Designed miniproteins, single chains, continued (3). Designs and how they scored, part 60

Each design is a single chain, and the fold is of that chain. pLDDT is the mean over its residues in the fold that is shown.

## One batch from the design tools (miniprotein)

Design m10059
Fold by ESMFold2-Fast:
Structure m10059 (fold): chain A 103 residues (1-103)
Amino acid sequence: SSEIEKLLNELREALLNGDVERIKEVAEQAVELGEEAVRAVLDTILDLDRDKKLHEQVIEALDVLTSLLVERHGKEYLEEFLNSLLPESEERQKQMIQEALED
């Protein structure tokens, strides 16, 4: 969808620039748009982990997104949501999700 594509473009720019406030805005808009947008944003963040120069920004973006999901829907919702992603995720993506939850 055009709205999700726009969010993903904003997310990529924010991550490349280390713009924490823009990352928060993208995460908030994704949560408001619903599960499909949250999944697309999470997939984009996890894909960017392949660039080790972006590792710190990736961890921070995951923390922002997971914190917002907990605040709006509760920790149980986040755990259920992340578990629903695991069957479709690559092993590295699974590791990143676990590391974000432990921080």
Scores: mean pLDDT 73

Design m10060
Fold by ESMFold2-Fast:
Structure m10060 (fold): chain A 95 residues (1-95)
Amino acid sequence: SLQAEIDELEARLEEALQNRDGEAALEYLERLVELTEDAPAGAREMIANVRAFRAGEISLADLSDVERLLLVQLGLAKEEEVRKYANEEALERLR
């Protein structure tokens, strides 16, 4: 069942996020976006950009504020590393 697969991936994603396992969290998030036909168009672009950063193809400066916050949430970047690119609003979200 597609719904059962989505439910299990969502549970695995939450567990990975709680454990600061950013690589596992990113993998589960990518699979969820692939399986969700009504996912926002921007979600696929964000995943692609985060993957490109992880592959060393782009830098933190090339990412959006939302993509940098996602990296921090996934444990794939430190808050201090993204602060210099964030505006005041984005800095409040990291607090």
Scores: mean pLDDT 77

Design m10061
Fold by ESMFold2-Fast:
Structure m10061 (fold): chain A 90 residues (1-90)
Amino acid sequence: NQLEELRKLKEKVERLLDLLRRNAPEEEILEELFAVYLEMTGDKEMAEEIVEAVRKQWERTPDREAWRQELIANLEDLLARIDERIKELE
């Protein structure tokens, strides 16, 4: 059921956004990011590779606030796309 899958993805994206807005520890953010990509890809290895790429990008970027704001913006865009898709399927 594609609608149920999109609703589950939305819940995980909203949870990740909440963690980011609360300035949660990096490890908690990366764990929830893994959950989002696992839901999107259905592939644990691909999800792990994506999260590792994000972790490495963060390690090379010392501006924590800029990293957080960029990730928030990207996830808000993803959430808007999920909401439009849910609306089309209802």
Scores: mean pLDDT 82

Design m10062
Fold by ESMFold2-Fast:
Structure m10062 (fold): chain A 86 residues (1-86)
Amino acid sequence: NAVELANKAIEAYRQGKVDEAEKYLKQAIDELKKNPDDADGWLAVGRAYRALGKFKEANKYYRKALQLDPERTDAILEALGLEYLA
C-alpha cells in the first residue's frame, strides 16, 4: 500500500539509495491515484518527501491528507512545521 511504499522510500533514502527512494515514492503516488481517499497514504508520502528535504512537495501532500480528514492533528502539525521551516 501507499504507506508501506512511502516507508520504503524513507529507508532507501537513509541508505543513500536516492533513485530507489524516488521509485518507491512514485509507486506510492500511483497507488494513491487509484485510491485518492487514503488520507494515511497521503500523510505518509508527505512525511517521505520531508525526509528527502522536499518541503514544498511534503506540504502539498500534508494538505491533501487534511482535505480528506480535517481533524488529523498530525497532518496539521506537520503542514504547520513545513510552513515555519520554509
Scores: mean pLDDT 78

Design m10063
Fold by ESMFold2-Fast:
Structure m10063 (fold): chain A 61 residues (1-61)
Amino acid sequence: DPELEALRAEAERYNKYVQALKESSPEGQAGGKAKIDTLQAKSDAYNALIEAEEARRKALE
């Protein structure tokens, strides 16, 4: 599924971005949190869809 692959790539970019923010500002920046939360929510939603689809396929084996 191209959408799932794209989200996995975005998750990797997200981790790199969070690491860069922590390195440039160890205290963190409030403005970055909202963007981080948004990316995390998208990742969590897709992971739930992946898990549901995998469980459905496994149940039909």
Scores: mean pLDDT 66

Design m10064
Fold by ESMFold2-Fast:
Structure m10064 (fold): chain A 100 residues (1-100)
Amino acid sequence: MEEFEKLFKELASVLVEARTLANQLIDLAKEKNDKEGIEYAEKVLQRVDELGERAIKAYRMAKEGSPEERERAFKELQEILKEARDLVTELQGKVDEIKA
């Protein structure tokens, strides 16, 4: 359970970082009148919301579910965390490229 709570807290922090980076991309794209960049960053914000919803569902299943559902919830949360970290890495690279 403690390992799961640590994963959930880390995921929450990573999702906040992804949202921050996506908003930075929107600001940078607006400065360049880059409509495609704005659209991309808005889609990223939607993806962050979807990952957050999946995380909440997994967390609820881990707390309230059967032993089998808890096992699946732990794996799902780890997968979501990996996807969120990969997203942050991609977004940071794009921000750095634009600022360079």
Scores: mean pLDDT 83

Design m10065
Fold by ESMFold2-Fast:
Structure m10065 (fold): chain A 87 residues (1-87)
Amino acid sequence: MEAITRAIGLTLRGIGALLDEDIEEALEAAEELLELAEKYKDKFAAELALKIAKQALELAKKKGDKESAKRAEQLIKRAEELLKKLE
């Protein structure tokens, strides 16, 4: 129950950060969602983390932010590996 509420809050934070073009905040939200997904074996939280990280990667590439792009790629890989384990 608390995990679902946190996943919703983190998803809204990540989406809001992407709308504001705050790549760092979006990546922090995706990372926390992924930690939640790993702890609770939550496929939906992992899928949400993956989507936010992919959008953050695209935004980082547009802005030439190589460090944020690298962080986003690492989160994408981690989320994809978790999703394979949850199938």
Scores: mean pLDDT 84

Design m10066
Fold by ESMFold2-Fast:
Structure m10066 (fold): chain A 148 residues (1-148)
Amino acid sequence: SAAERERARRERAERAGRQLKEDPDNEEAWMDLAELLAEDGELDLARAIYEGMLREDPNNAMALANLGEVYLAQGDLEEALRYAERALELAEEQGNKEAEAHALTVLGEVYLAQGDLERALEAYERALELDPENERARENLERVREKL
């Protein structure tokens, strides 16, 4: 039932929260919790966690990219673009290829939402050069190619 699915999602979030009670400085556990909340549509809670992480480390490129994705999901394309561009800049400066690929995927999705198919294509192609197994970027790249 819908109630059983909602209960299961809540239990998953509660388990992640319990892990953080044992180690509140566990950055990976905060990322996992925020990603789970965003997937479950708890966008305001996911945003609050990423904003909290960025208060501790304003140069966390992965958190910036994920915050951009949350703003995109909320329909705020201007903020989504701003955070995804900042994430890309920092990921490139840090040599963080995982964050760079993720930021490029989010940028592609922002450009696609804006109707900028050419910039979306370029962003997805660059993301796949960094992470060839990125199914999300691959699927979006094919959709963009069909519209050009």
Scores: mean pLDDT 87

Design m10067
Fold by ESMFold2-Fast:
Structure m10067 (fold): chain A 62 residues (1-62)
Amino acid sequence: MTLEEFRETFDFLAPTHSAAEVVSFLTKVGGVPLAEAEAIAAIPDREELLRAAYEAVLPRIK
């Protein structure tokens, strides 16, 4: 999975980009622990948040 493919899925499932949507996506789809998901959702830079989310999810998807 590429970062671009991840971005499209992330934007589709978290369309308002709220912290609650980011945490829900990371925990339910990505298998990321709640504390780590909340830390990622708190990143103020959108591209940095997306990269951190991608890196956290990638090893947990098989």
Scores: mean pLDDT 76

Design m10068
Fold by ESMFold2-Fast:
Structure m10068 (fold): chain A 69 residues (1-69)
Amino acid sequence: SAVEEKVRAAFAKYDTDGDGYLSREEAVRVIQEVTGLSEVTARALVHDSGKERFSLEELIELVKRALRS
């Protein structure tokens, strides 16, 4: 899907360590770029997830959930 492709592109850009995970702050940036949501809304979604780090798959699911909320 277009959403998955956008998340993959943004994830690769922010995964500077190449470990396959993003921090909460990096996840906020990806959500903003893919969805156009405000920083406050994106940060709330990341916090509400209860996760300290995000894999590509987890971020795709979080973004899809955000778009349906």
Scores: mean pLDDT 81

Design m10069
Fold by ESMFold2-Fast:
Structure m10069 (fold): chain A 75 residues (1-75)
Amino acid sequence: SVDDLAAQAIAELRAYLATLSREEALATLDEAIEQYQKQIDYLSKLSDDPEAAKLLEIYKALLAFLEGERARLEA
């Protein structure tokens, strides 16, 4: 399912971020947030494509995770 794919991607991102210093993780998160935001904007224009709609849901879940991790590390 879309939720399962998002959960797998989040787990992989979490594992990768855990290998980085705080400063490296923050820089990586800033870049990833920017990239996913651009992809979400692009995919939102393809709303009639069901595969694009699924990918949009996954990317929105990933963006929410990345924003939450950034806030946690900055605090």
Scores: mean pLDDT 86

Design m10070
Fold by ESMFold2-Fast:
Structure m10070 (fold): chain A 85 residues (1-85)
Amino acid sequence: SLEELNRLLKIQNAKNLGIQLSDQYRKDSKVSSKQMTETLAKMFSDPASTIAFMETFLKTSPLVTDAELERIALEAIIEKKLQES
């Protein structure tokens, strides 16, 4: 169905973004917390996309700690809440 196709496309786009930011981090360590936070904030309405992004990012950037990833995720949640106020 169209709904299933859209879901798969969102997941694939999330994986692609994970690869892109991971590649940037490895080459220059210049993935800003802001870029990561903004990317995650766009995906939080879709848990599957968020999981796909995070899994792909971690697989391709094993040097990023879980604590750092959690911090960035929390900042994204806070930014989303502030936009709703």
Scores: mean pLDDT 68

Design m10071
Fold by ESMFold2-Fast:
Structure m10071 (fold): chain A 85 residues (1-85)
Amino acid sequence: MRPISVEELKATLGALGLTVDNVEGLVEPFNRIREEHPELAPSFVILANIPENKPHLQEALNRAAETEDVEEKVEILVKAFRGEK
């Protein structure tokens, strides 16, 4: 599994209609999720393509981007990608 770059993450989120002001702060947590929870990457894409889930995913991305602790960022995103709050 290749680690994603900030530009790759920006392109992926943009393609899914999601926006984050501090995408650089999400690169490490996304790479950790792809390594530790590879099943959640397809789940994220599927959920992001359902309009009802976009506000939930956008809120989780914003909360993770605003958080300073990488472990907390990962926990927020993992819960969101599993459809948890």
Scores: mean pLDDT 77

Design m10072
Fold by ESMFold2-Fast:
Structure m10072 (fold): chain A 89 residues (1-89)
Amino acid sequence: SVEEYIQKALDYAVLGLFDEARYWAEKAIKLAEEQGDKEGLANAYFALGLVLSMEGKPKEALVYFEKAREIYRELGDEEKLAFFDSLGL
């Protein structure tokens, strides 16, 4: 599932294995797009942002955080938007 691929991405990122982490995050994005899963797509973009942030690429991370926030805005997910605001994103 999209959630399983996101979990793999974050697990690899915590281990410092950023090539593997990005691979699984990108797979999560592709799967969410193929399934029309907008919430999963937003979650996958957020996960890629976290991976890039942990890798020390904050400018690239912000691009994906912004993509995730835009989808959450389209979905009317006020809780996720408040969470992003609390992070200064």
Scores: mean pLDDT 88

Design m10073
Fold by ESMFold2-Fast:
Structure m10073 (fold): chain A 78 residues (1-78)
Amino acid sequence: SMAEREKEFERLFREYRAELERLAAEGAPFTPEEIELVARAAALAVLKEEGKASEEELKELERLLERLRELRRRRAAE
């Protein structure tokens, strides 16, 4: 069901965010904004690969990936 997919997203998002927060604590140069965006994108990418993502989730993934590309471009320009 859609509700089961939403719960799967929440679980994946929490797991990816926790791992990224752990890496940042160990010295990885992630900002809190980057952690949030990467964790959300990773969770949605898993749902997409499993054929479970809704149209709204696919659109959100596209927006998150564009935001990440913008942040990476800004970092590369410095």
Scores: mean pLDDT 81

Design m10074
Fold by ESMFold2-Fast:
Structure m10074 (fold): chain A 79 residues (1-79)
Amino acid sequence: MATARAVGLVLRVIGALLDKDYESAIKDIEALKEFAEKNLTPEQAEKVRKYADEAIEAIKNGDFEKALEAIRQMIKALD
């Protein structure tokens, strides 16, 4: 299971997206990548990185449906 910190970061990403604060959303997704690299197995960290990078790219491209799908997959990888 992800730690309380990972859950907190996920909630921050969702909150930032609801507020249309895409810069903060990207920052918090990058923090989740760093968290996964330091605290999860290499296999879990690789999956989190893949979906995090996809989410960041989608946000930068204004494709928020794709960003939300990638965030959902990233959350599943944290389990």
Scores: mean pLDDT 80

Design m10075
Fold by ESMFold2-Fast:
Structure m10075 (fold): chain A 97 residues (1-97)
Amino acid sequence: SARLEELRRRLEEAARAGDVEAALRLAEEIARLVAALSDDPATRAEAQEVLRELTELVYRAFERKHPEVSAEDLLAAQEGDEAARARLEALLAELAR
Protein backbone atom coordinates (compact mmCIF):
# COMPACT_ATOMS: atom_id res chain seq x y z
CA SER A 1 0.00 0.00 0.00
CA ALA A 2 1.01 3.64 -0.45
CA ARG A 3 0.96 4.14 3.33
CA LEU A 4 3.26 1.14 3.87
CA GLU A 5 5.74 2.56 1.32
CA GLU A 6 5.60 5.99 3.04
CA LEU A 7 6.21 4.44 6.48
CA ARG A 8 9.15 2.42 5.10
CA ARG A 9 10.67 5.60 3.64
CA ARG A 10 10.27 7.36 7.01
CA LEU A 11 11.86 4.37 8.74
CA GLU A 12 14.89 4.50 6.41
CA GLU A 13 15.21 8.27 7.03
CA ALA A 14 14.99 7.82 10.83
CA ALA A 15 17.54 4.97 10.72
CA ARG A 16 19.97 7.08 8.65
CA ALA A 17 19.56 9.96 11.14
CA GLY A 18 20.32 7.56 14.03
CA ASP A 19 16.90 8.15 15.62
CA VAL A 20 16.58 4.60 16.98
CA GLU A 21 13.41 5.28 19.02
CA ALA A 22 11.49 6.69 16.03
CA ALA A 23 12.83 3.96 13.72
CA LEU A 24 11.77 1.13 16.07
CA ARG A 25 8.30 2.67 16.49
CA LEU A 26 7.91 2.92 12.69
CA ALA A 27 9.11 -0.69 12.25
CA GLU A 28 6.48 -1.88 14.74
CA GLU A 29 3.75 0.09 12.92
CA ILE A 30 4.82 -1.40 9.56
CA ALA A 31 4.74 -4.93 11.05
CA ARG A 32 1.26 -4.36 12.51
CA LEU A 33 -0.08 -3.06 9.17
CA VAL A 34 1.40 -6.01 7.22
CA ALA A 35 -0.03 -8.50 9.76
CA ALA A 36 -3.46 -6.80 9.60
CA LEU A 37 -3.63 -7.16 5.78
CA SER A 38 -4.29 -10.93 6.03
CA ASP A 39 -4.98 -13.74 8.51
CA ASP A 40 -3.01 -15.99 6.13
CA PRO A 41 -0.10 -17.72 7.97
CA ALA A 42 2.18 -17.13 4.96
CA THR A 43 1.51 -13.37 5.12
CA ARG A 44 2.24 -13.39 8.88
CA ALA A 45 5.56 -15.18 8.23
CA GLU A 46 6.45 -12.56 5.59
CA ALA A 47 5.51 -9.78 8.06
CA GLN A 48 7.84 -11.29 10.68
CA GLU A 49 10.70 -11.48 8.14
CA VAL A 50 10.12 -7.82 7.14
CA LEU A 51 10.17 -6.80 10.83
CA ARG A 52 13.43 -8.73 11.31
CA GLU A 53 15.06 -6.98 8.33
CA LEU A 54 13.85 -3.53 9.49
CA THR A 55 15.03 -4.20 13.06
CA GLU A 56 18.48 -5.17 11.73
CA LEU A 57 18.66 -1.92 9.71
CA VAL A 58 17.76 0.10 12.84
CA TYR A 59 20.35 -1.74 14.98
CA ARG A 60 23.01 -1.22 12.28
CA ALA A 61 22.19 2.52 12.34
CA PHE A 62 22.48 2.51 16.16
CA GLU A 63 25.87 0.73 15.96
CA ARG A 64 27.12 3.41 13.53
CA LYS A 65 26.19 6.12 16.08
CA HIS A 66 27.35 4.04 19.09
CA PRO A 67 30.10 1.65 17.85
CA GLU A 68 30.55 0.21 21.35
CA VAL A 69 27.11 -1.48 20.93
CA SER A 70 27.04 -4.46 18.54
CA ALA A 71 24.09 -4.71 16.14
CA GLU A 72 24.45 -8.52 16.26
CA ASP A 73 24.06 -8.52 20.06
CA LEU A 74 21.03 -6.17 19.87
CA LEU A 75 19.31 -8.41 17.30
CA ALA A 76 20.18 -11.63 19.21
CA ALA A 77 18.89 -10.15 22.51
CA GLN A 78 15.59 -9.19 20.82
CA GLU A 79 15.29 -12.81 19.61
CA GLY A 80 15.74 -14.03 23.22
CA ASP A 81 19.48 -14.79 23.36
CA GLU A 82 20.28 -14.49 27.08
CA ALA A 83 24.07 -14.45 26.47
CA ALA A 84 23.72 -11.47 24.10
CA ARG A 85 21.44 -9.74 26.64
CA ALA A 86 24.04 -10.30 29.39
CA ARG A 87 26.80 -8.81 27.21
CA LEU A 88 24.66 -5.72 26.47
CA GLU A 89 23.73 -5.28 30.16
CA ALA A 90 27.43 -5.47 31.15
CA LEU A 91 28.32 -2.90 28.45
CA LEU A 92 25.53 -0.53 29.55
CA ALA A 93 26.71 -0.80 33.19
CA GLU A 94 30.24 0.19 32.09
CA LEU A 95 28.98 3.10 29.94
CA ALA A 96 26.86 4.39 32.87
CA ARG A 97 30.05 4.67 34.95
Scores: mean pLDDT 70

Design m10076
Fold by ESMFold2-Fast:
Structure m10076 (fold): chain A 74 residues (1-74)
Amino acid sequence: RIEELQKELAEAQKRAEELFEEYMAAKEEAEKRIAQDPSVAEEVQAEVDRLKKETAEQLEKVGELYAQVKEALK
């Protein structure tokens, strides 16, 4: 059980890192697109907000798995 939980935690942490990188890249691209055409600001900001939400949800999952690992160690 503990080995499986630690593996799931490591996988979830890796996914959170990937999502954070996607969020940062999307934020940079959104800033460039808005600078070129302000009319797309709402559309590109919505995509950035979506990635931010997905990253936050993945971080919550990491926290839950970490709590489970901590519980299993006792």
Scores: mean pLDDT 82

Design m10077
Fold by ESMFold2-Fast:
Structure m10077 (fold): chain A 90 residues (1-90)
Amino acid sequence: IKKLEEERKRLVEEAERLAAEKGEDHPEVLKKGVEIAKLDALIAIEQGKLELAERLAEELERFGREAKDPEVSEAARRAAEEIREKIREA
């Protein structure tokens, strides 16, 4: 789990840097947000918080449905699918 927490910290720092340069609504920033949410769900699964992971997957699917950028939408959908697969394996 420590490896996932370290990766999450790195992604947050990258997202903040990109947001400062390109704006918070930029597709690259939104994709980093999807990656952070996926890591949050994976950490929740490792901690046995399967209900939290399921809710995060649902939120990512909703975010993907509302996203204007097709790449952001696809990234969110894939992340939600990966989370659900991990929940089924747990």
Scores: mean pLDDT 81

Design m10078
Fold by ESMFold2-Fast:
Structure m10078 (fold): chain A 66 residues (1-66)
Amino acid sequence: DKLIEVYEAMLNGEATIEHSKFVQENFSSMEEFVDAVIKAFEKAGDLEKAKEVRELVELRRRAGAE
């Protein structure tokens, strides 16, 4: 799944210009992109990965709010 591939590349610091362009062309915000990634993992049956993405977003939100 392209959504999962783009997300993993971004997470590993290996995101290319094409990955950034894909997000900009297909999503109105990073939150919309992340929600789509979570849904892609859930649709694939990978509930543990979906939970991990949610927890990572929550942790970053709390760090940014402090």
Scores: mean pLDDT 74

Design m10079
Fold by ESMFold2-Fast:
Structure m10079 (fold): chain A 72 residues (1-72)
Amino acid sequence: MEEEIDKEVELALAEIYLGIARSLFRQGRYDDAIEALEKAIEILEKLVKEHPEYQPFLDRARAELERVRAAK
């Protein structure tokens, strides 16, 4: 099923961007970390519309974005 495959791919891609953002944040690269977090959030927002069980991942990503913005 394309929908099931897309869900798994979208989640994996969002997790990759979250990992990139955390690495960039540790390096003090706040603007790059914000960009990566915004990409992860966009993917998670689409995922949550079809699969509400992923809401905690979206909430966590949004909280991370606010922390990075506050550190900038």
Scores: mean pLDDT 81

Design m10080
Fold by ESMFold2-Fast:
Structure m10080 (fold): chain A 100 residues (1-100)
Amino acid sequence: MKVYSEDEIKAALEIMITEERNHRALAEARGDAELAALEQEIIDLYQKILASKDKEEQKKLLDEAIGLERRAIALVADDPALAAHEREHLTGLQRIKETL
């Protein structure tokens, strides 16, 4: 398995935050308030993971983020492109957690 450096983990989370902001903007444009709110919760969790200096706290926040990504995948099941992107985020979070 690939072990990520702290800098690689930070860069990956910053990219995922940018992508989730785009997903939130798309949800808002569609009038999907439930998806927009969920995307904002995911963004807030990613920011908390980046701000945390405690590996145990980061692992707990990653577990919460994984749960929210699974909910996002379920909400966007009718949009194959968006669902695929959310699954990529889920896989990324799982790999980050394995590195900690």
Scores: mean pLDDT 84

Design m10081
Fold by ESMFold2-Fast:
Structure m10081 (fold): chain A 66 residues (1-66)
Amino acid sequence: MEALLRGAQRIRDAARRHLSPDDAEDVFREVDHGLTLPPDRQWALLRAVADRMEREFGVRVDLPPP
């Protein structure tokens, strides 16, 4: 639980610092949705969001271990 919440917070912090407000809001919505999924899908979604941030925006997010 705590590591998942830290991962979500790291993604949100990176989006807030490096993305436009509109792109950051999209990331925030994706993370919030991910946290409502079953546990087996929560980490997969957070990793997908982090991968998208690196691929589309050039922002690398280091996620904590699950």
Scores: mean pLDDT 79

Design m10082
Fold by ESMFold2-Fast:
Structure m10082 (fold): chain A 67 residues (1-67)
Amino acid sequence: MEEAKKFAKEVLENSRSGGVRAAAGQILELLEKGDYETAKKAAENMLKSGDPEVRAFGEKVLKLLEE
């Protein structure tokens, strides 16, 4: 959980992609609210994105939430 928040913050601050920054902001907000089930669902939906950078972000978030 904490690693997923940290990763989302790092992506939000350092990513050059607007789509990835928006995805990171959404995940971070959900995790900060403690809504982990919705955050996991959002990350799973990111795997279906047409943007390969958003898909890669979602995959990493899911791995961190499973640890």
Scores: mean pLDDT 81

Design m10083
Fold by ESMFold2-Fast:
Structure m10083 (fold): chain A 55 residues (1-55)
Amino acid sequence: SRAERIAELRAYAAELGLTADLGDAVLQAILDGNGWDLAAAKAVLDRIKAAENAP
């Protein structure tokens, strides 16, 4: 379900230790932009984490 995908994406964000507070609306937008593909959405979170670690 969509709720399960949002919850899994949120759990992944927490595992990455993101400093950004990603609410449900942002997670839904990421999923919408990636056809609700969790792997593609997780790759977006990986890029956000890389940006947080940028010098």
Scores: mean pLDDT 79

Design m10084
Fold by ESMFold2-Fast:
Structure m10084 (fold): chain A 61 residues (1-61)
Amino acid sequence: MERFERHVRELEENPLSEEAREAALTTGRTLRRLGDGLDAALRRHRETGEPLEAPEAKIEG
């Protein structure tokens, strides 16, 4: 009985989870790229005293 209930729950969640997982992975990848760009800009600003460059302006997509 437990295996059947678990299987039904997996089937019910799998279609939604697949889309949610893809969306989360895509968002996480985009945020990681933004974070890396921001870190580079902040490091440059601290080292040279140059104005902070917006990572968004450099990142296409």
Scores: mean pLDDT 62

Design m10085
Fold by ESMFold2-Fast:
Structure m10085 (fold): chain A 93 residues (1-93)
Amino acid sequence: MDALKKLIEKLEELAKKLEEEIKESGYKDGLAQYQLGLTYYRLGELYEELGDLEKAKEYYRKAAEYFRRAAELDPSLRDVALDLAREAEEKIK
């Protein structure tokens, strides 16, 4: 499980960098918010693989939130981001 844990650590670092970029943009960068949604969705999948279902659900909730924000900010991403938000929401039943 060392390789999975290292991947998780790198994705969590990427998420922090994306959150800083989003904050610096004044929360107006729809593409960055979409990329953060994808990063959190992948973290959810990896925590499912580790058997940490509660942490997986936390990341899926964050993914859904950022996908919805991306859809509001970037009309070109609206349909794909809303579909991914729904998929993430189904994971957190």
Scores: mean pLDDT 86

Design m10086
Fold by ESMFold2-Fast:
Structure m10086 (fold): chain A 80 residues (1-80)
Amino acid sequence: AGKTFRLRLENVTPEDLGEFFREMRRIAEELGVRIEVTITRAPPPGDSVGDVELEVKVTAPTKEQADRAVERIRELAARY
């Protein structure tokens, strides 16, 4: 099963974004799913803080695994 959704992270630093990607990789490993992320919008070069828009694609053996991954990723994003 596959799900694609968009996320917006507001007022994030490059460090915050790095932490977010590390935590998403951990979710993928824990749930046995594949997560593909595309950055669709980023701050201009030279800005240390800004808004980032992401497209997240989750691929899993079952719909239930994909749904759990989406929920955990959205909960993670809500902290940013």
Scores: mean pLDDT 81

Design m10087
Fold by ESMFold2-Fast:
Structure m10087 (fold): chain A 85 residues (1-85)
Amino acid sequence: MPGYLVMSKIAAEGTVQELLEAARSTSPEDGETLRELARRVQELRDQAIDAYEKDGDISKAMDLAQQAMDAGVQGMDTRDEVLKK
C-alpha cells in the first residue's frame, strides 16, 4: 500500500499524455524525442510497480518512483523547449 501510494503521486499519467500530445503537434524529429521521453517515464513507473508487486521491495519501488518523477520533469522541460518553435 505505501509504495503504491507513493507511485500514485507520480504525475506520470498527466506527463506522458502531455508529452504525447506535444509530439503530435510538432516536427517528426521533435515528436520522436518527446515520445522517447514519455516511454522512459512510463518504463520507470512500470519498474516501480513491478518492484512493489513482484519483489515486495518498497524501498526500491519508491526509488524508481522518484526516478520516474525526475524523468517527467526533464520531459516537460524538453516539451517546453520544443513548443517554442
Scores: mean pLDDT 74

Design m10088
Fold by ESMFold2-Fast:
Structure m10088 (fold): chain A 100 residues (1-100)
Amino acid sequence: SEEELREQVINGLESQIEELKEKLKTASEESKPILQEAIDLLEEAREAIKGASREEMLALLEELRARLREIAARAKDPELKEFLESVVDRIEELIKALRA
């Protein structure tokens, strides 16, 4: 159902927010602003998903994916860049679930 898809998306976003917050605890001074920007974007997306239709969720996740790619591109630390790219991949999995 649309409600079950919404719950799946919210749970997926919450999981990624927790992983980013965990990374933030041990991050360098240079990496902290990039991680915080990614956290803020995911939290904003999570709130927007609440009450959104399937089509609105798809559009929101596609925009989130694009903005996360821009953040990842600005990361200078290769480990941070790779981690942010893994977050992008997780968002792509959620998009695929919504399209099925």
Scores: mean pLDDT 89

Design m10089
Fold by ESMFold2-Fast:
Structure m10089 (fold): chain A 86 residues (1-86)
Amino acid sequence: EKEKLLEEAIKYFEEAIELVRAGGDPQEALTLAIKGVELAIKAYPDNKELKRMLNALKLLAQDPRTTGEEVLKFAEEALELIKKLK
């Protein structure tokens, strides 16, 4: 189950990164990235780095000025973190 949760998380981050790079809506990409981190936290509930990343993404979601570049940075960092856990 943990492996499947991480595979789904990776897919959400890859979709978020692709959306931002294509010039899509940063808020839509951020929603995908948040779903990815939530799945990763479900797999590793005691991982403090994942919890910190979720908090950072939620703060970006509260700011209507959030840019695609900011979402891309956090989504890429989260993807690398999750790949290291797998």
Scores: mean pLDDT 82

Design m10090
Fold by ESMFold2-Fast:
Structure m10090 (fold): chain A 92 residues (1-92)
Amino acid sequence: GEAEELIRRARELLEEARRILREALASEDPARMRELLARADRLLAEAERIIAELKRRYGDDPEVQKEILELEIELGINLIMRGVAKLLLSKM
């Protein structure tokens, strides 16, 4: 259904963002790190939009609520990694 497609899309965006953030954290090039952070920011913004839509449309569905919680945890982890990468970039 449509909820399952939105969940799948948000998960794919968060997985891609995490991969990019790992590359950013491993980078010793400030220009490369800045490029990777910009890409991660776009993916995270889209994932946040989809999670908000899931809450608005399917917030009363217990199965979807569980998936939303898992997506919010993944989003939180990505935001922490992004914060660390930005802090490291500020010291380069």
Scores: mean pLDDT 90

Design m10091
Fold by ESMFold2-Fast:
Structure m10091 (fold): chain A 79 residues (1-79)
Amino acid sequence: ELEELVRELIRLSRRYSAATLVAATELLEMIRAGAPNEELLRFVREVLVPAFEAERDNFPPEVAARIERLIEEIERLLS
């Protein structure tokens, strides 16, 4: 489920990246508000991914890899 993937992303981000946490939380709010898939996908690519990449080094490697896989699956579901 899309919301479950985003909630897991929020959980993993909480300890390591304020920017990723804020972006993931906004994404969850957009999903709950019924934003169209095109708008959600644009937000993921233009806000969430850049936020994560900017702070990637703050994450343990295994957590960063998990977040990358979650983002890839979110993008796949929205495409």
Scores: mean pLDDT 89

Design m10092
Fold by ESMFold2-Fast:
Structure m10092 (fold): chain A 81 residues (1-81)
Amino acid sequence: KLVLKKLSDEEKKQLSNTVKKGLDEVDEASKDLPPEKKRELVLKMVSSIIRSVGDLLDGASVDEVIKSIEEEAKRLVEEAK
């Protein structure tokens, strides 16, 4: 059953925008890295997003999930240095 159906259209848009921004930031930060390392960082970001969606289904707030995704994106951008 789609538990995400309970989210407002604005909350869905905010979550979608946060996911896109995080992926774009990690991709941009890793563009000059070897392909293997770029793939590793992108997979870490995707794994974090999947975990955060799981947390949302388990009753975490949208704000907590957004913050978690933003913090992981920032951490992975720093790891790309």
Scores: mean pLDDT 78

